# Ledger of designs, part 97: designed miniproteins, single chains, continued (5)

Each design is a single chain, and the fold is of that chain. pLDDT is the mean over its residues in the fold that is shown.

## One batch from the design tools (miniprotein)

Design m19359
Fold by ESMFold2-Fast:
Structure m19359 (fold): chain A 76 residues (1-76)
Amino acid sequence: ALSDAEIRARIREELETMVYSEDEEERERAEKVLLRLIQRHPALAREVLTELSTDADPRVAAAARAYLRLLEQFFP
């Protein structure tokens, strides 16, 4: 089982992979992992995505806000 710190780090890593990777297959794998982490750990995901929504990189911030909206819709 992953610790809370490991889950938070994994959410950040997968979101960054989706933003920065030039490989479509790598981005698709990252999205699937991110969605599973959100589904299994919605409270931790909300915390991490909220932090990332104010990231210095506007691409990371925009992606985090998009997943926060998705999380709010399906896990209110």
Scores: mean pLDDT 85

Design m19360
Fold by ESMFold2-Fast:
Structure m19360 (fold): chain A 72 residues (1-72)
Amino acid sequence: APSEEEVKEQLNKLVEELQNLLKEGKATPEQVRKLSAQLKALLKQLIKDPEELAKILADLDENTAKIIEFLS
C-alpha cells in the first residue's frame, strides 16, 4: 500500500493538474469530474475520521458542481 506521504504527493499533483487545466482554459466538465473522483479516492485514504471525511467530501462535491456549472 502507498505511504501517507505518497498519497499526499499524489493529491498535490492532482490539485496542480486541475489548476493548470483551469489556468490554460483547457478544463472540461468531464475532466473536472474525473479529477474530483480521483481526489475523493485519495481523501478516503488520508482521512480516518468518518465525520470529518463526510464534511470534506460534501464541500468538494459542492465546489466541483460550481466549477462544472461555470464550464458548461
Scores: mean pLDDT 79

Design m19361
Fold by ESMFold2-Fast:
Structure m19361 (fold): chain A 76 residues (1-76)
Amino acid sequence: SPEEKVLLSKRLGSELRAARERVGLTQQKAAEIAGVSVSTVSFIENGKIANPKFDTLLRVDVAIGVLDIKLATSRE
């Protein structure tokens, strides 16, 4: 449902923002490393992408230097 997709996107965006903040990177630095625009990083972190592709999230997460999306990896 659209509501479920919005909640998932917001949660994923919040986790990516938290991971970026933990490693001390700005949105600009993360965007430079990922080879994307700052707008793309901001879009993802704010959950504005209703149906984010896993590859896009992976690129941003890896570029931040963490692959630490809690729902996917917190178990180890």
Scores: mean pLDDT 66

Design m19362
Fold by ESMFold2-Fast:
Formats: sequence, C-alpha cells, structure tokens
Structure m19362 (fold): chain A 92 residues (1-92)
Amino acid sequence: DEELEKKLNELVQQTTGELQALAAKLVAAKQANDQAALDKYLAQVEALREQTIKQLEELKNSTDNEELKQKIDEVIAKLTADVAGLIAWAKS
C-alpha cells in the first residue's frame, strides 16, 4: 500500500527529527550537569516514544500487507532500542 508506506516514511522522518532535537537538548543538559533539564527532556523522549509507537501500531492495524507490517515492526524495534540507548546514556 503506497499511501500507507508514505505515511510510515513521513512518521519516521518527523519522529527522527524530534528525537534528534531532544538528544541535542539532553547532551546540553548533561554537559551543564542540569538534572532538572535532563528529567524534563527524558520525560519528553518517553512521551515521543509512546505516541510514535501508538501511531505505528495504528498504521500496522490499517493494512493487510505483510511486508509493510514487518517493516513497521522493524521501525518499532529500532525506535525502542534507540530510545533505550539514549535514556541509558543520559542517566550515565
């Protein structure tokens, strides 16, 4: 489904951009030893992960295309791993 694949690509691009912006803010907060800023941006990273996974699951449920479902599952797995790594790094 070409339209759903376009929506998936748009969602991935938007989420990647937002995650990169939050990662930059986390880097700045960690360098400043600003625990309040770290806590704030970590909460925003968790909210972004939760909202994006929900949207990805909605896309997955809207298609019968097995290849697209597998691609969505791979995106969810990668996002989950990337966020977990970022949180672990920020807390170190």
Scores: mean pLDDT 89

Design m19363
Fold by ESMFold2-Fast:
Structure m19363 (fold): chain A 80 residues (1-80)
Amino acid sequence: STNTRQQIVDGMIGNVNQQINDMIQNNSSQSTIDLYQQSRDILQDTRDNIDNLSSDQFSSRVSQARSLNSQAQSGYDDQR
């Protein structure tokens, strides 16, 4: 349902914003922060177009955001 998609995207945006804030506070590399910012941009665009996206388009965008989040988290962990 649209409500379920909305809850998923809003939750992911909230989590990404928290991670960006944490990374900034810890002086993490800009390249790592940029990955989460790209994820946020995809999620925000997905949120803005949620009623116009097919199930496949929604899933693809969420998967792209998750991939970027994983890359960002890996980069953050590698900074030690």
Scores: mean pLDDT 85

Design m19364
Fold by ESMFold2-Fast:
Structure m19364 (fold): chain A 87 residues (1-87)
Amino acid sequence: GLKEEYEKLEKEYERLYEEAERLLAQAKQNGSLSDEKILEAEILIGIAHIYYGLAKLFASKGDYETAVELYKKAIKYLEEAIELLRE
């Protein structure tokens, strides 16, 4: 059901967030990306984290349908950040 989908997406978000933060730290240390691309990645990760917080808020109210959609948005922004950080 929606609750099981929410729990699966939460674990996927956490995995991708750890990967994004690791890649961001690596890019900053190695100077492999422009400052503009680093800033864009930080903004994308920040937006993802806002959607993550909103997903948890709606889940706490029992609205797993909205929480699932918000997690999908959070994951999309993390995937965009990771793709940018791999350039």
Scores: mean pLDDT 89

Design m19365
Fold by ESMFold2-Fast:
Structure m19365 (fold): chain A 94 residues (1-94)
Amino acid sequence: MKVVLAGTGKAVAEQLRALAEAGQVDEAVAIAVGSSKEEIEELKKVAEEAGLKLELVELPSSATSEEVAKKVEELSKKYGAEYIGVSGLELLEK
């Protein structure tokens, strides 16, 4: 299936790995918010090891939950997402 995942790079990487292990995802769009280089590298590695098509969108740590939600809606419509996962956004309030 086609999925859109949004959150911190670590949370998105963990969610993508779980979906890949379940054999349920063929294409993924990842919206990584306030993510480190290591988190981005891990996310790319998870997709590559699972043989998944990954489109990566990076948002700064200053991005609001509303801005993230708008990007999720835009990309979900554009890519025809069958699953939308949002995680770790509660940590951006700090």
Scores: mean pLDDT 77

Design m19366
Fold by ESMFold2-Fast:
Structure m19366 (fold): chain A 110 residues (1-110)
Amino acid sequence: SAMDQERVRLAAFLLSRTAAALARETDVAAMRDLLISTVDSLIDLFKDDPEVVAELEKLKAQLAAATTREEVLEVFIKVVELLLEKAKELNVDEEVLKLIEKVLEELRRL
């Protein structure tokens, strides 16, 4: 649906912005807080999808326990992979899929 396309596009932009901010951040606590804020925004964006909300809440809990840069980035990769899987399920535009895939590629280089 057009609404599904728009919310996935918004989610992709949120994740892209978060990845850019994390690339410049060296404080693990600040990285964790930034990603938690992004996950909370995604939970609100997908609040009508209980399966996505449950998976995001699980990832948020894992993130709250993260103490290293590597642990924060591992959770971030899982969040992006979850969005990519949902985007494919919803048959979103190829341009949006490419944006999500680009974020995933950028995170794997960090």
Scores: mean pLDDT 87

Design m19367
Fold by ESMFold2-Fast:
Parts: structure tokens; sequence; C-alpha cells
Structure m19367 (fold): chain A 74 residues (1-74)
């Protein structure tokens, strides 16, 4: 968990998006890997409606890195 939060803090995305991702990660902690993946995918779809194309690209890269860390924990 802590490594994922540190990863989010390092990305050049808005503080409001960082907080939303950190809250999501805390809420899905302890769920199955499949449920965590579904939650992250749903989050990407929702956030993509409210951010610029440039920020959307960075958010997708951030989520991909988070998913990679989750797969290592499985």
Amino acid sequence: MDKMIELVEKYPISDSVKEKIKELLKSIAGKSIADQYQALAAFVQEISKTVSPQQRKIILETVDDIMALLSEAA
C-alpha cells in the first residue's frame, strides 16, 4: 500500500486527483486482486470525464503502475 501512495505523490497530476486515487487505494485495501482491478478500471473511466487529455494520459500510466504493483502482491 505505502509504495502505491508514494508512486501517486511522485506523478505530475493535480492534488485533487492524487487525493482521489489515495482514497480509492485505502478503500480497496484487503479486497481481492480482481475487485481491486475492477475498482481501478471504474475509477479511470470516471476520472477521464473530468480531466484534460494530458492529465488522463498521466493518470492511465499511474494506474498501470499501481496494477503492476498489485500483481506482484498476488
Scores: mean pLDDT 75

Design m19368
Fold by ESMFold2-Fast:
Structure m19368 (fold): chain A 77 residues (1-77)
Amino acid sequence: SSGEEALKRFEELAEETKRELSRARSVEEVEEIGRRFVEEVTRIVKSATLSPEQLAKLNELLREVQEFLAEQYEKLS
């Protein structure tokens, strides 16, 4: 289903974003990575119909990325 494909794309995006964040060398880079992540998440979510279960999984992955982003922001501030 398109929802399963969207969730898989989001999982891949989350892993890529975390790797980019781990290599960020400035607050500005963290902010840029976060901005691109939000933009791409919005596109993925709008491109597919997600079941409640799929949406819950997406929200959990989103939380994980947001927590890591906050940690990297604090580390580089």
Scores: mean pLDDT 85

Design m19369
Fold by ESMFold2-Fast:
Structure m19369 (fold): chain A 100 residues (1-100)
Amino acid sequence: MPSIEELLEKLVEAIKAGDEEEAEKITEELIRKLKTLSDEEVVKFFERWKEYILKLDKENAEKALKRAIEIAKEIMPTLSEEAQKKVLGLIHEAMSAIDA
């Protein structure tokens, strides 16, 4: 199976291509994999996702942020309070960067 990094790269390309069906499939696979990871690995995933969002144009950055929020909602109950705060902080930073 592809790595999380490979899935993240494929998700970015699907978003840029407007391939909603592929983006949905990759999102579901990412959620499944993230639920099996440590809090530290999940936080690192969102740090990497934020890096991709900041490199996208506004339209694609907004689409990527929407997917990040969707993933965060699904995995948030599996995380410690500290990891939840870190993930929410990363999402807030990405939102602020898009609106600037």
Scores: mean pLDDT 83

Design m19370
Fold by ESMFold2-Fast:
Structure m19370 (fold): chain A 86 residues (1-86)
Amino acid sequence: SLAEDTAELAKLIAEGKLSDEEIAEAVKLLALQGEWDSLNTVLSAMSKEQLKKVAKILKEEAAATTGPEKALLEKAYKLVEEHYKK
């Protein structure tokens, strides 16, 4: 299930088992699918350093994107920023 997959992903992130690139791809996929609850769970498992790297990637990709995907990526980057500013 999405909830089980999200929990496993969050666990792997917290355990340091995924690269920054793998984490960024998972975050982008969840954002593009509109899976905001799952995205919040994943972001809560990330370090501030990982959150900052992912925010930068999302902002750069949003700048290079057009249409509805741009709005989703911009929403995701703002959500990531909220997590590391705490």
Scores: mean pLDDT 83

Design m19371
Fold by ESMFold2-Fast:
Structure m19371 (fold): chain A 89 residues (1-89)
Amino acid sequence: MLEEIEKLIEEIRKKIKNREEYEEVLRKAYLLLIDKLEPVDPALAEEARKALEAGDYAKALELLAEIAAKLSDEELEKIALEVARELVE
């Protein structure tokens, strides 16, 4: 699974040609993470969405990490793989 995630990250990297494209991919990744983590903690996911809308990527990441801490490594790898696959599409 980790090797597959690394391959998907490399494919995403190949699609990023400038800073604007990087920021679009980053925002999409955060939105996908919020969506997939919402069932675990809807309240923290909503706060992460508000932080992202405000452009506070650091706060959004902190909140997402707090939700992620409630999951097993296996569940986290599954979510990371699903997000990476959607970013390649």
Scores: mean pLDDT 76

Design m19372
Fold by ESMFold2-Fast:
Structure m19372 (fold): chain A 80 residues (1-80)
Amino acid sequence: SIEEIENLLKNAVNAVLQGEDPEKVIDLIVSEFPEEVQEEVRKLLKEKLKVLIELLEKNDYKGYEEEIKKTAEELKKLES
């Protein structure tokens, strides 16, 4: 579901902020998608994780929640 993807993204951002390797975190999400879209998912996540972290650093919590939703919707489209 889209809510599962949103939670996965939030957990990914928190893991990176706690010092986890971004590539390992991205791999965990990418592995849940069909093989044929995994490269596109990886590219999207690399871009979006940077944006999400920047929003949190600015204390833009509203922008963070909106970007999480947009990213989850984009990922859900790739799954179908």
Scores: mean pLDDT 83

Design m19373
Fold by ESMFold2-Fast:
Structure m19373 (fold): chain A 80 residues (1-80)
Amino acid sequence: SKEEVKKLFEEMIKLVESGQLTGDKLREIGERILKLLTPEAKKVLAESYKKILDAITQGKSREEIVKIIREGLEKVLEVL
């Protein structure tokens, strides 16, 4: 459901804000979200996932990473 997808993205945001988000945790949450998505929504998630990983590897601020995750949620919900 859209509610379950939203909860998983909110879990990701909380991990970023607490400094506990690692690449492994991002992958695990991403895999849980993928199981809830249509093929079109999976494509949108993949694009958002890449942006989130790029931001983490570039050392972007927690606020910028949270912004990218929130934008990804909005895009996924639009096609779900």
Scores: mean pLDDT 82

Design m19374
Fold by ESMFold2-Fast:
Structure m19374 (fold): chain A 89 residues (1-89)
Amino acid sequence: METLTLGLGITVPTSDEKEARRYGEEVGKKIEERVSSVPGVESVETRIVRIEPGADKTLVYLEVTITGSREAIDEADRVAREVAEEANK
């Protein structure tokens, strides 16, 4: 059993930290749903590590921790990154 920790950044086109946090939580749930569907994944956990509000954009940093078989971790990494890329605006 292996464990992988990923740092993923998403850009939200809002200066509202509360709105950006909500969006980050939605993206985290989507990552958890997609990664949990990968055969050999035992657990996936997402959390918001940092929020950096700007004038017109907010950066949300997610940490994704995945535990599973070695083969499942490689696929889970790919899936998690795809979800984050789709979330970037």
Scores: mean pLDDT 84

Design m19375
Fold by ESMFold2-Fast:
Structure m19375 (fold): chain A 91 residues (1-91)
Amino acid sequence: SLLDLLEVATVLGGLTVAKRAIESGAYETAKETVEAAERLAVDLLERQGRLELAEEVRELAERALKAIEEGDAEKAIEELERMEELLKEFA
């Protein structure tokens, strides 16, 4: 549906914002943005019955958030890029 496409676009935009925040050292903004993107993506995937993909998104987000907390920008961006690839293939 158009709403599902808009939600996917919103998540992908959020991940882009999060990566820019990480690159600039704005880790609190990055954390909040990743958490918001995760909630939207998981809700969308669960509503569409894609429970395995929802779980994979949760795991990728958890790894990204942990990397942000540890100040590991490279690892955080890598996990967010994995999430982007997964969501692009779903869309």
Scores: mean pLDDT 87

Design m19376
Fold by ESMFold2-Fast:
Structure m19376 (fold): chain A 65 residues (1-65)
Amino acid sequence: SMELEYLYNTYQKGYESSQQSAKNLLAEAEKNPENKDFYLQASQDSLQTSQQYKQLADQYKQQQQ
C-alpha cells in the first residue's frame, strides 16, 4: 500500500539522517578533543536512533512483500 511505502521511506530517511549525524558527531569529537566525550555520547545516541529507524523501516518493508 502507499501508506506502508510512505512509512518505509520516512523511517529509511530517519535511519540515513541519524547515521549521517553520528558520522558528523565523530568528526566533531576529532576537531574538539576538549568536548570529545560529549560528541562521542551524542554519536552513540544517534546510532541507537538509527537502529530504531532501521527496525521500523524493515518491518514496514516486510509488510509490503
Scores: mean pLDDT 88

Design m19377
Fold by ESMFold2-Fast:
Structure m19377 (fold): chain A 62 residues (1-62)
Amino acid sequence: GDAAQGAQLYTTYCAGCHGPATSVKARGDAAVFQRVTQLSGPGMPALNDQQARDVVAYIGTL
C-alpha cells in the first residue's frame, strides 16, 4: 500500500467518524483492512482493495 495516498483516504473517509488515525492503529493492520473492505456497502465509502491497503499502510506508519 501507499501510505501517502492512505493518509488522504483516511482524512476523506475515516477521520470524520474515527478521529485521529492513532485511535484506529491499536486494532492492527488485518482488522483495519477487514473493516475498510467490509464497509464498502452503498451507505459507506466504496473503497477498493488497493485503497484499503493504502489506508492500512498509512495507519501502520503511525
Scores: mean pLDDT 67

Design m19378
Fold by ESMFold2-Fast:
Structure m19378 (fold): chain A 69 residues (1-69)
Amino acid sequence: HMSEEELEREVKRALADMYLGLAKFYEKQGKFDEAIELYEKSLQLYREAGDEDGAKEVETILEEVKKKK
């Protein structure tokens, strides 16, 4: 038994993971502007999902990537 709210949070977390993966791919390609945009989308989704650990990880990555820009 999983509530609609719990299901919505899991979907948002899965989407956050997807955007995080895409952002890492673009970062490896040297496409830092595109990577930053995708990391920001991932961060927002982790926050909406209540995944504070995921959000903190992405925030740390964003700070490092922004230094490379």
Scores: mean pLDDT 84

Design m19379
Fold by ESMFold2-Fast:
Structure m19379 (fold): chain A 96 residues (1-96)
Amino acid sequence: RRAELVARAQEALSRMIADPSRPVTPEERDVLAEYLREVAELHPNPEIQKIVREAAERVRQADTGEEVLKVILELGKKASDVDPDAFARAVERLRA
């Protein structure tokens, strides 16, 4: 189930990268938000959990791929500032 969620999230993100100006569908937003919530739940650091959950909520409110990509970039910067190693480990666990 996690592998399926990761694959669906990667596919949605890939489509957004290919055409950032297109409107995102509710299904694409929900898949990415669910993926981010899974990442947050697997992470032991409460500051990272908060940052990732905030990103999930912002993704649900995004209208375009460009807005989603901006949220992901800001998430990466904020998480790296707090604990880059722990964030990387959480992503790796979700891929397993």
Scores: mean pLDDT 75

Design m19380
Fold by ESMFold2-Fast:
Structure m19380 (fold): chain A 88 residues (1-88)
Amino acid sequence: KQEEIEAIEEDTAAFIARLRELGLPQAVIDAVRRATELMKEAVLIDDPEKRKELEEQAAQIILDALRRELGALLEELRRESARLREEE
C-alpha cells in the first residue's frame, strides 16, 4: 500500500541520516538503501513466500555489509585491547 511505502521511505531517510552522523562507512549506507528498495518491493507482493524471500534478501544484504566492515574494526579493537592490557 502507498502509505506503507511512504513510511518505509521516511524511516529509511531518518535512519541513513543517523548512520551518517555516526560515521558509518558508505558501503553500509549503500547496503541499507539497497535493502530498503527490496522491502518496498516486498510490500507490493501478495505471495507470502515471495515476500519473505525479499525480506530475507534485504536482511542478508545489511548483515553481509556489516560483517565486512565491522569485522575489520573488531580485529583492530582486539589488537588495541591486547596492547593496553599487555602494555606493549
Scores: mean pLDDT 75

Design m19381
Fold by ESMFold2-Fast:
Structure m19381 (fold): chain A 65 residues (1-65)
Amino acid sequence: ASLEDVINEAERLIADPSLSEETKAVVREVLELLKKSKSIEEALAQAQKRSPVLAVALHELVERA
């Protein structure tokens, strides 16, 4: 998947009314990293530095996109 595909998947999840606010908060933080990154690999490296939870969430978004 491209960086744009992963960003689009994250934005779709944030717009989903069935998702919990806790899940949406994690997705929003991952989306911020994706928007500031030049590649998925760079975003993943930044996520790993911040929290294992963000790294796992980003991996799942990449698999879905």
Scores: mean pLDDT 82

Design m19382
Fold by ESMFold2-Fast:
Structure m19382 (fold): chain A 105 residues (1-105)
Amino acid sequence: DPDEELREFNLGVADIAIERNLSPSVVFELALNLSDLEAQQRLFRAMVERGPFTEKLSKEEVEKELEIAKELAETLLELQEKIRKGEITAEEALEIFRKKLEELK
């Protein structure tokens, strides 16, 4: 069931982002691009619970973080589309997402 697979993928992405303590920019971009409302709410809750961002990043560091966030969001959107088409499972999509995350760090 593509709808069930999509939900499992969305919740798994949210859980990975929380467990790995991904940067606020990445968490925000993922939350904006997740199709499942519960997964979005989990990420927004995690952001609120982390409190104000206290680290002052350089312009170059901000640009790199934004680039990583964009790449992960594009990967997320591609994987969600493949799941909707029944081309991959949530488990396969989560493995691809984890691999992409490791490559970008």
Scores: mean pLDDT 82

Design m19383
Fold by ESMFold2-Fast:
Structure m19383 (fold): chain A 109 residues (1-109)
Amino acid sequence: SETEELERRVLELAREMAGMPVEEAVRRAEEYAERLIREQGLEDTPSTREQIRFSLLLLTARFAKEEGLPQAEELTEHAIELAEEAIEKYYPEVPEEEKKRILEEIRKL
C-alpha cells in the first residue's frame, strides 16, 4: 500500500539522518516536511510542518541512540524542544503538568 511504502521510506531516511551531523539532520527534516506536504497534497500550515519535522527527528534520535552515536542526545533534545514549542504555540490550553508528562514520554523513546 502507499502507506506502507511511505512508512518504509521514512524509516530509511531516519536511519540515514541518524549518521548525520545534528545541524544537517535538522535541515533534512525541514526539507522532508516541505516535500511531503507538496507530494501528499497536505494543507501547508506551520502546525503540519512542525508535526512532520518532530516525528522525523524523534525517529532519527531513536536510531542514533540504538547505534550508540554521540549525537543521539542532541537529536533527542531538538525533538523535545520542537514538541514543547508546538504545544505552547498550538495547544496553549494544555496544563503545564500534562505538558511535562508528554515531554517525559518522548524522552523514554
Scores: mean pLDDT 80

Design m19384
Fold by ESMFold2-Fast:
Structure m19384 (fold): chain A 75 residues (1-75)
Amino acid sequence: SLKERAEELKERIDALEAELAGQKEPTVDQLFEQARLYLELSRLYEELGDQDMAEEYRAKAKALLEEAAKKIEER
């Protein structure tokens, strides 16, 4: 179900967040991966009718994409 898929994605996001928190500087690839998971979770919440959560995760994804863009410019 959509709810079960959302819970599975949350576990994956939690694991990735723990990995990123342990790193001094996250890589561009890690930021893109986390943003992709947040966008997928946002879409699932939208399908579940939870607009507030969908918007929250969409905003989190946007912030990560902006951070990744800055890191690309530094290269």
Scores: mean pLDDT 78

Design m19385
Fold by ESMFold2-Fast:
Structure m19385 (fold): chain A 94 residues (1-94)
Amino acid sequence: MKLSAEELLNPDELAEKKKLLEQAAEDALSLARERGWSEEELEALRKGVEEIVEKMLTESEDSASVEIFDYRLTLHASPTVTSSSMSLLKKAPV
């Protein structure tokens, strides 16, 4: 992602943030598969994680969330880009 003129992160830090967020997104998809989500729900989750990652990188947000059906995915990144975390609320529907 290309940084704005007012960004606080250098290009290396932004690349690391992107990597951490993409890793958290893959973890969320893996967790949803393990919980027995349908392919339709997994496709919606994949789209949602792509949107939230893009938003966090372009708007320099430390956290963002997206709703997929009856579920909420939240991603967090530390301000120093040293860690990320993910929470996926709600259980599998069956």
Scores: mean pLDDT 68

Design m19386
Fold by ESMFold2-Fast:
Structure m19386 (fold): chain A 108 residues (1-108)
Amino acid sequence: SLEEAIKEAKEYLEKGKKALEDLKNAKTKDQANKSLDEIFESTKKIIEIVKKYPESEELREIALEGAEILREAGLIYIDKFSDDLEAVLEGIGRVLRAIGDELDIELA
């Protein structure tokens, strides 16, 4: 149901928020990679849920919050752990474009 989908999407959003805090506190690249992977997986799951209910404004808002977490995570990762700005930003841009296309919103 839509209500169950919203609840599940919110749970993944909270997982993404926790992973973002873990990324901010990461001391090693391995810890940062684990947190970034968790953020990517949470965002992917939110997109899958939104695709099932594209007319839900509440799910669109959750997807937008997920996209912002991913954007912030990418910037933190580049600043602290990566010299490859272009590759990380292109990856993030690709995910944001996919979300925007699904929601009929320009995000990238």
Scores: mean pLDDT 79

Design m19387
Fold by ESMFold2-Fast:
Structure m19387 (fold): chain A 64 residues (1-64)
Amino acid sequence: MVFTSEQIEKALIRLYLEGLITPEQAEAAGKALGEGVFTEEEVREKLLAAGLSEEQADKVIELL
């Protein structure tokens, strides 16, 4: 399964609005992803690299 950066950004915004990630984490994750198409594993790797926890990364993936 693959996801666009736009889909991932929408998921990050939803988690931010739910209070599950900070504004700084949402911004860092969005910048780390950039433009493109990503597999579920690539999304997880990029989110963890941006400073999200495994639980937070899994929550983003659940919304995709």
Scores: mean pLDDT 81

Design m19388
Fold by ESMFold2-Fast:
Structure m19388 (fold): chain A 67 residues (1-67)
Amino acid sequence: EEAARAIAAGNYQEAGKKVTELGDEEGSRAAAEGMRLAGATPSQAKAIEDQKRNSMAGAGAVAAAGH
């Protein structure tokens, strides 16, 4: 999956975007599984969470999630 590859590459912005495109619940599941498969560390997981939180905290992020 694209999210897992982005995580493995250390591209947290792209990983967060792909997680958002997958939908809230499914995206979170895919991100967690992708991190495990890609061998991401807890620090990398936190960076992804921060990116997702920032992206989803704004009203615009909610609208973008529909795409």
Scores: mean pLDDT 57

Design m19389
Fold by ESMFold2-Fast:
Structure m19389 (fold): chain A 79 residues (1-79)
Amino acid sequence: STEKEEIGNLEVFTDHGEPETVYLFDKETREGIWLIIKTSETTVKLINLKTGEVSTIEAKTFEEAKKKAIELALKEYEK
């Protein structure tokens, strides 16, 4: 199933067909701000779609790495 969550000023979108890819949108403009891509079972890349900056986030599991990437994106966006 497709999952959507709102966190601060961002909407998090995951597609059931591509569960290894997460999109972060601005809630008001619906503009894509970040992309999170699974690169291993413990690692994701957080891509800023506005600047092109890429960060590698590591955790114990993909779900923890994804959560950390979302938290980092939210912190940078709401600053």
Scores: mean pLDDT 77

Design m19390
Fold by ESMFold2-Fast:
Structure m19390 (fold): chain A 72 residues (1-72)
Amino acid sequence: MDASDARDAALDAQLQATIADIKANESDPQVAQLKIQLAQLRHDLATNTHPELQAQLQAQIAEVEKQLQALK
């Protein structure tokens, strides 16, 4: 694999592990859904190759974090 393929594979593995951990440990389905969404958005940001999408992805991450905070 080239370096990009190896990095993307590692990030995909981290995302899968994070989702599995959330599903195993989070009993609230609404909180689980938001945590999974946050993990996916962070993965998208890490694999993003378009500068214009970086700010949008960061804004979406902040919005999901606010939704999680509101559930306290």
Scores: mean pLDDT 79

Design m19391
Fold by ESMFold2-Fast:
Structure m19391 (fold): chain A 75 residues (1-75)
Amino acid sequence: SALEERLRELDERLTEVSEEAVEKGLDPELLRESIELLREMGRLLRERLGADHPLFQRAQAHIDGLIARLEALAA
């Protein structure tokens, strides 16, 4: 589906940004981009599955945890 293709593209971009962040020593701009990509993934999952879907809620919890860790690294 188009949504699954978009999520795959976002995941590929997140991987690329994460690899670049490791190489460049945690560039704040790359960390910010990673957080925005994670937020976009959560938004698309919510639109597709609905806010009350168990798979969405589990995915959102993991996304929130990743964002919190990235924000801690940026501080």
Scores: mean pLDDT 76

Design m19392
Fold by ESMFold2-Fast:
Structure m19392 (fold): chain A 92 residues (1-92)
Amino acid sequence: NKGELYEKKGDLAFENKNYKVALENYVLAAKEYEKLGNKEKACKSYVKAFEVLFKLKVIEGESDELTRLIVKLSKESSKVCEGLNIKDFISE
C-alpha cells in the first residue's frame, strides 16, 4: 500500500512538472514494492524514475550529479529488472 501511495504522489508531481518530487516518490515506490517482493511493480516504478531523470537531463543538461544518480538507479534496478535498457531513456 505504501508503494501505491508513493506511485500516485509521483504521478501527480510528474503531471505538475515537479520532476524532482516525482523522481523521489517513484524511487520510494520501487523500494516499497521490492520489500513486498513485487518485482514487476518495482521495475515499473524504476522505469518511471528513469523517465523523470531523462527529462531532467534534457531540461537542466548533463551534470555529474544527474549522471551519478542515473548510474546508481541503474545498478539498483538491475537487481530487480532483468532486461531494463536505460539507453532508451538516456540516448533517445
Scores: mean pLDDT 77

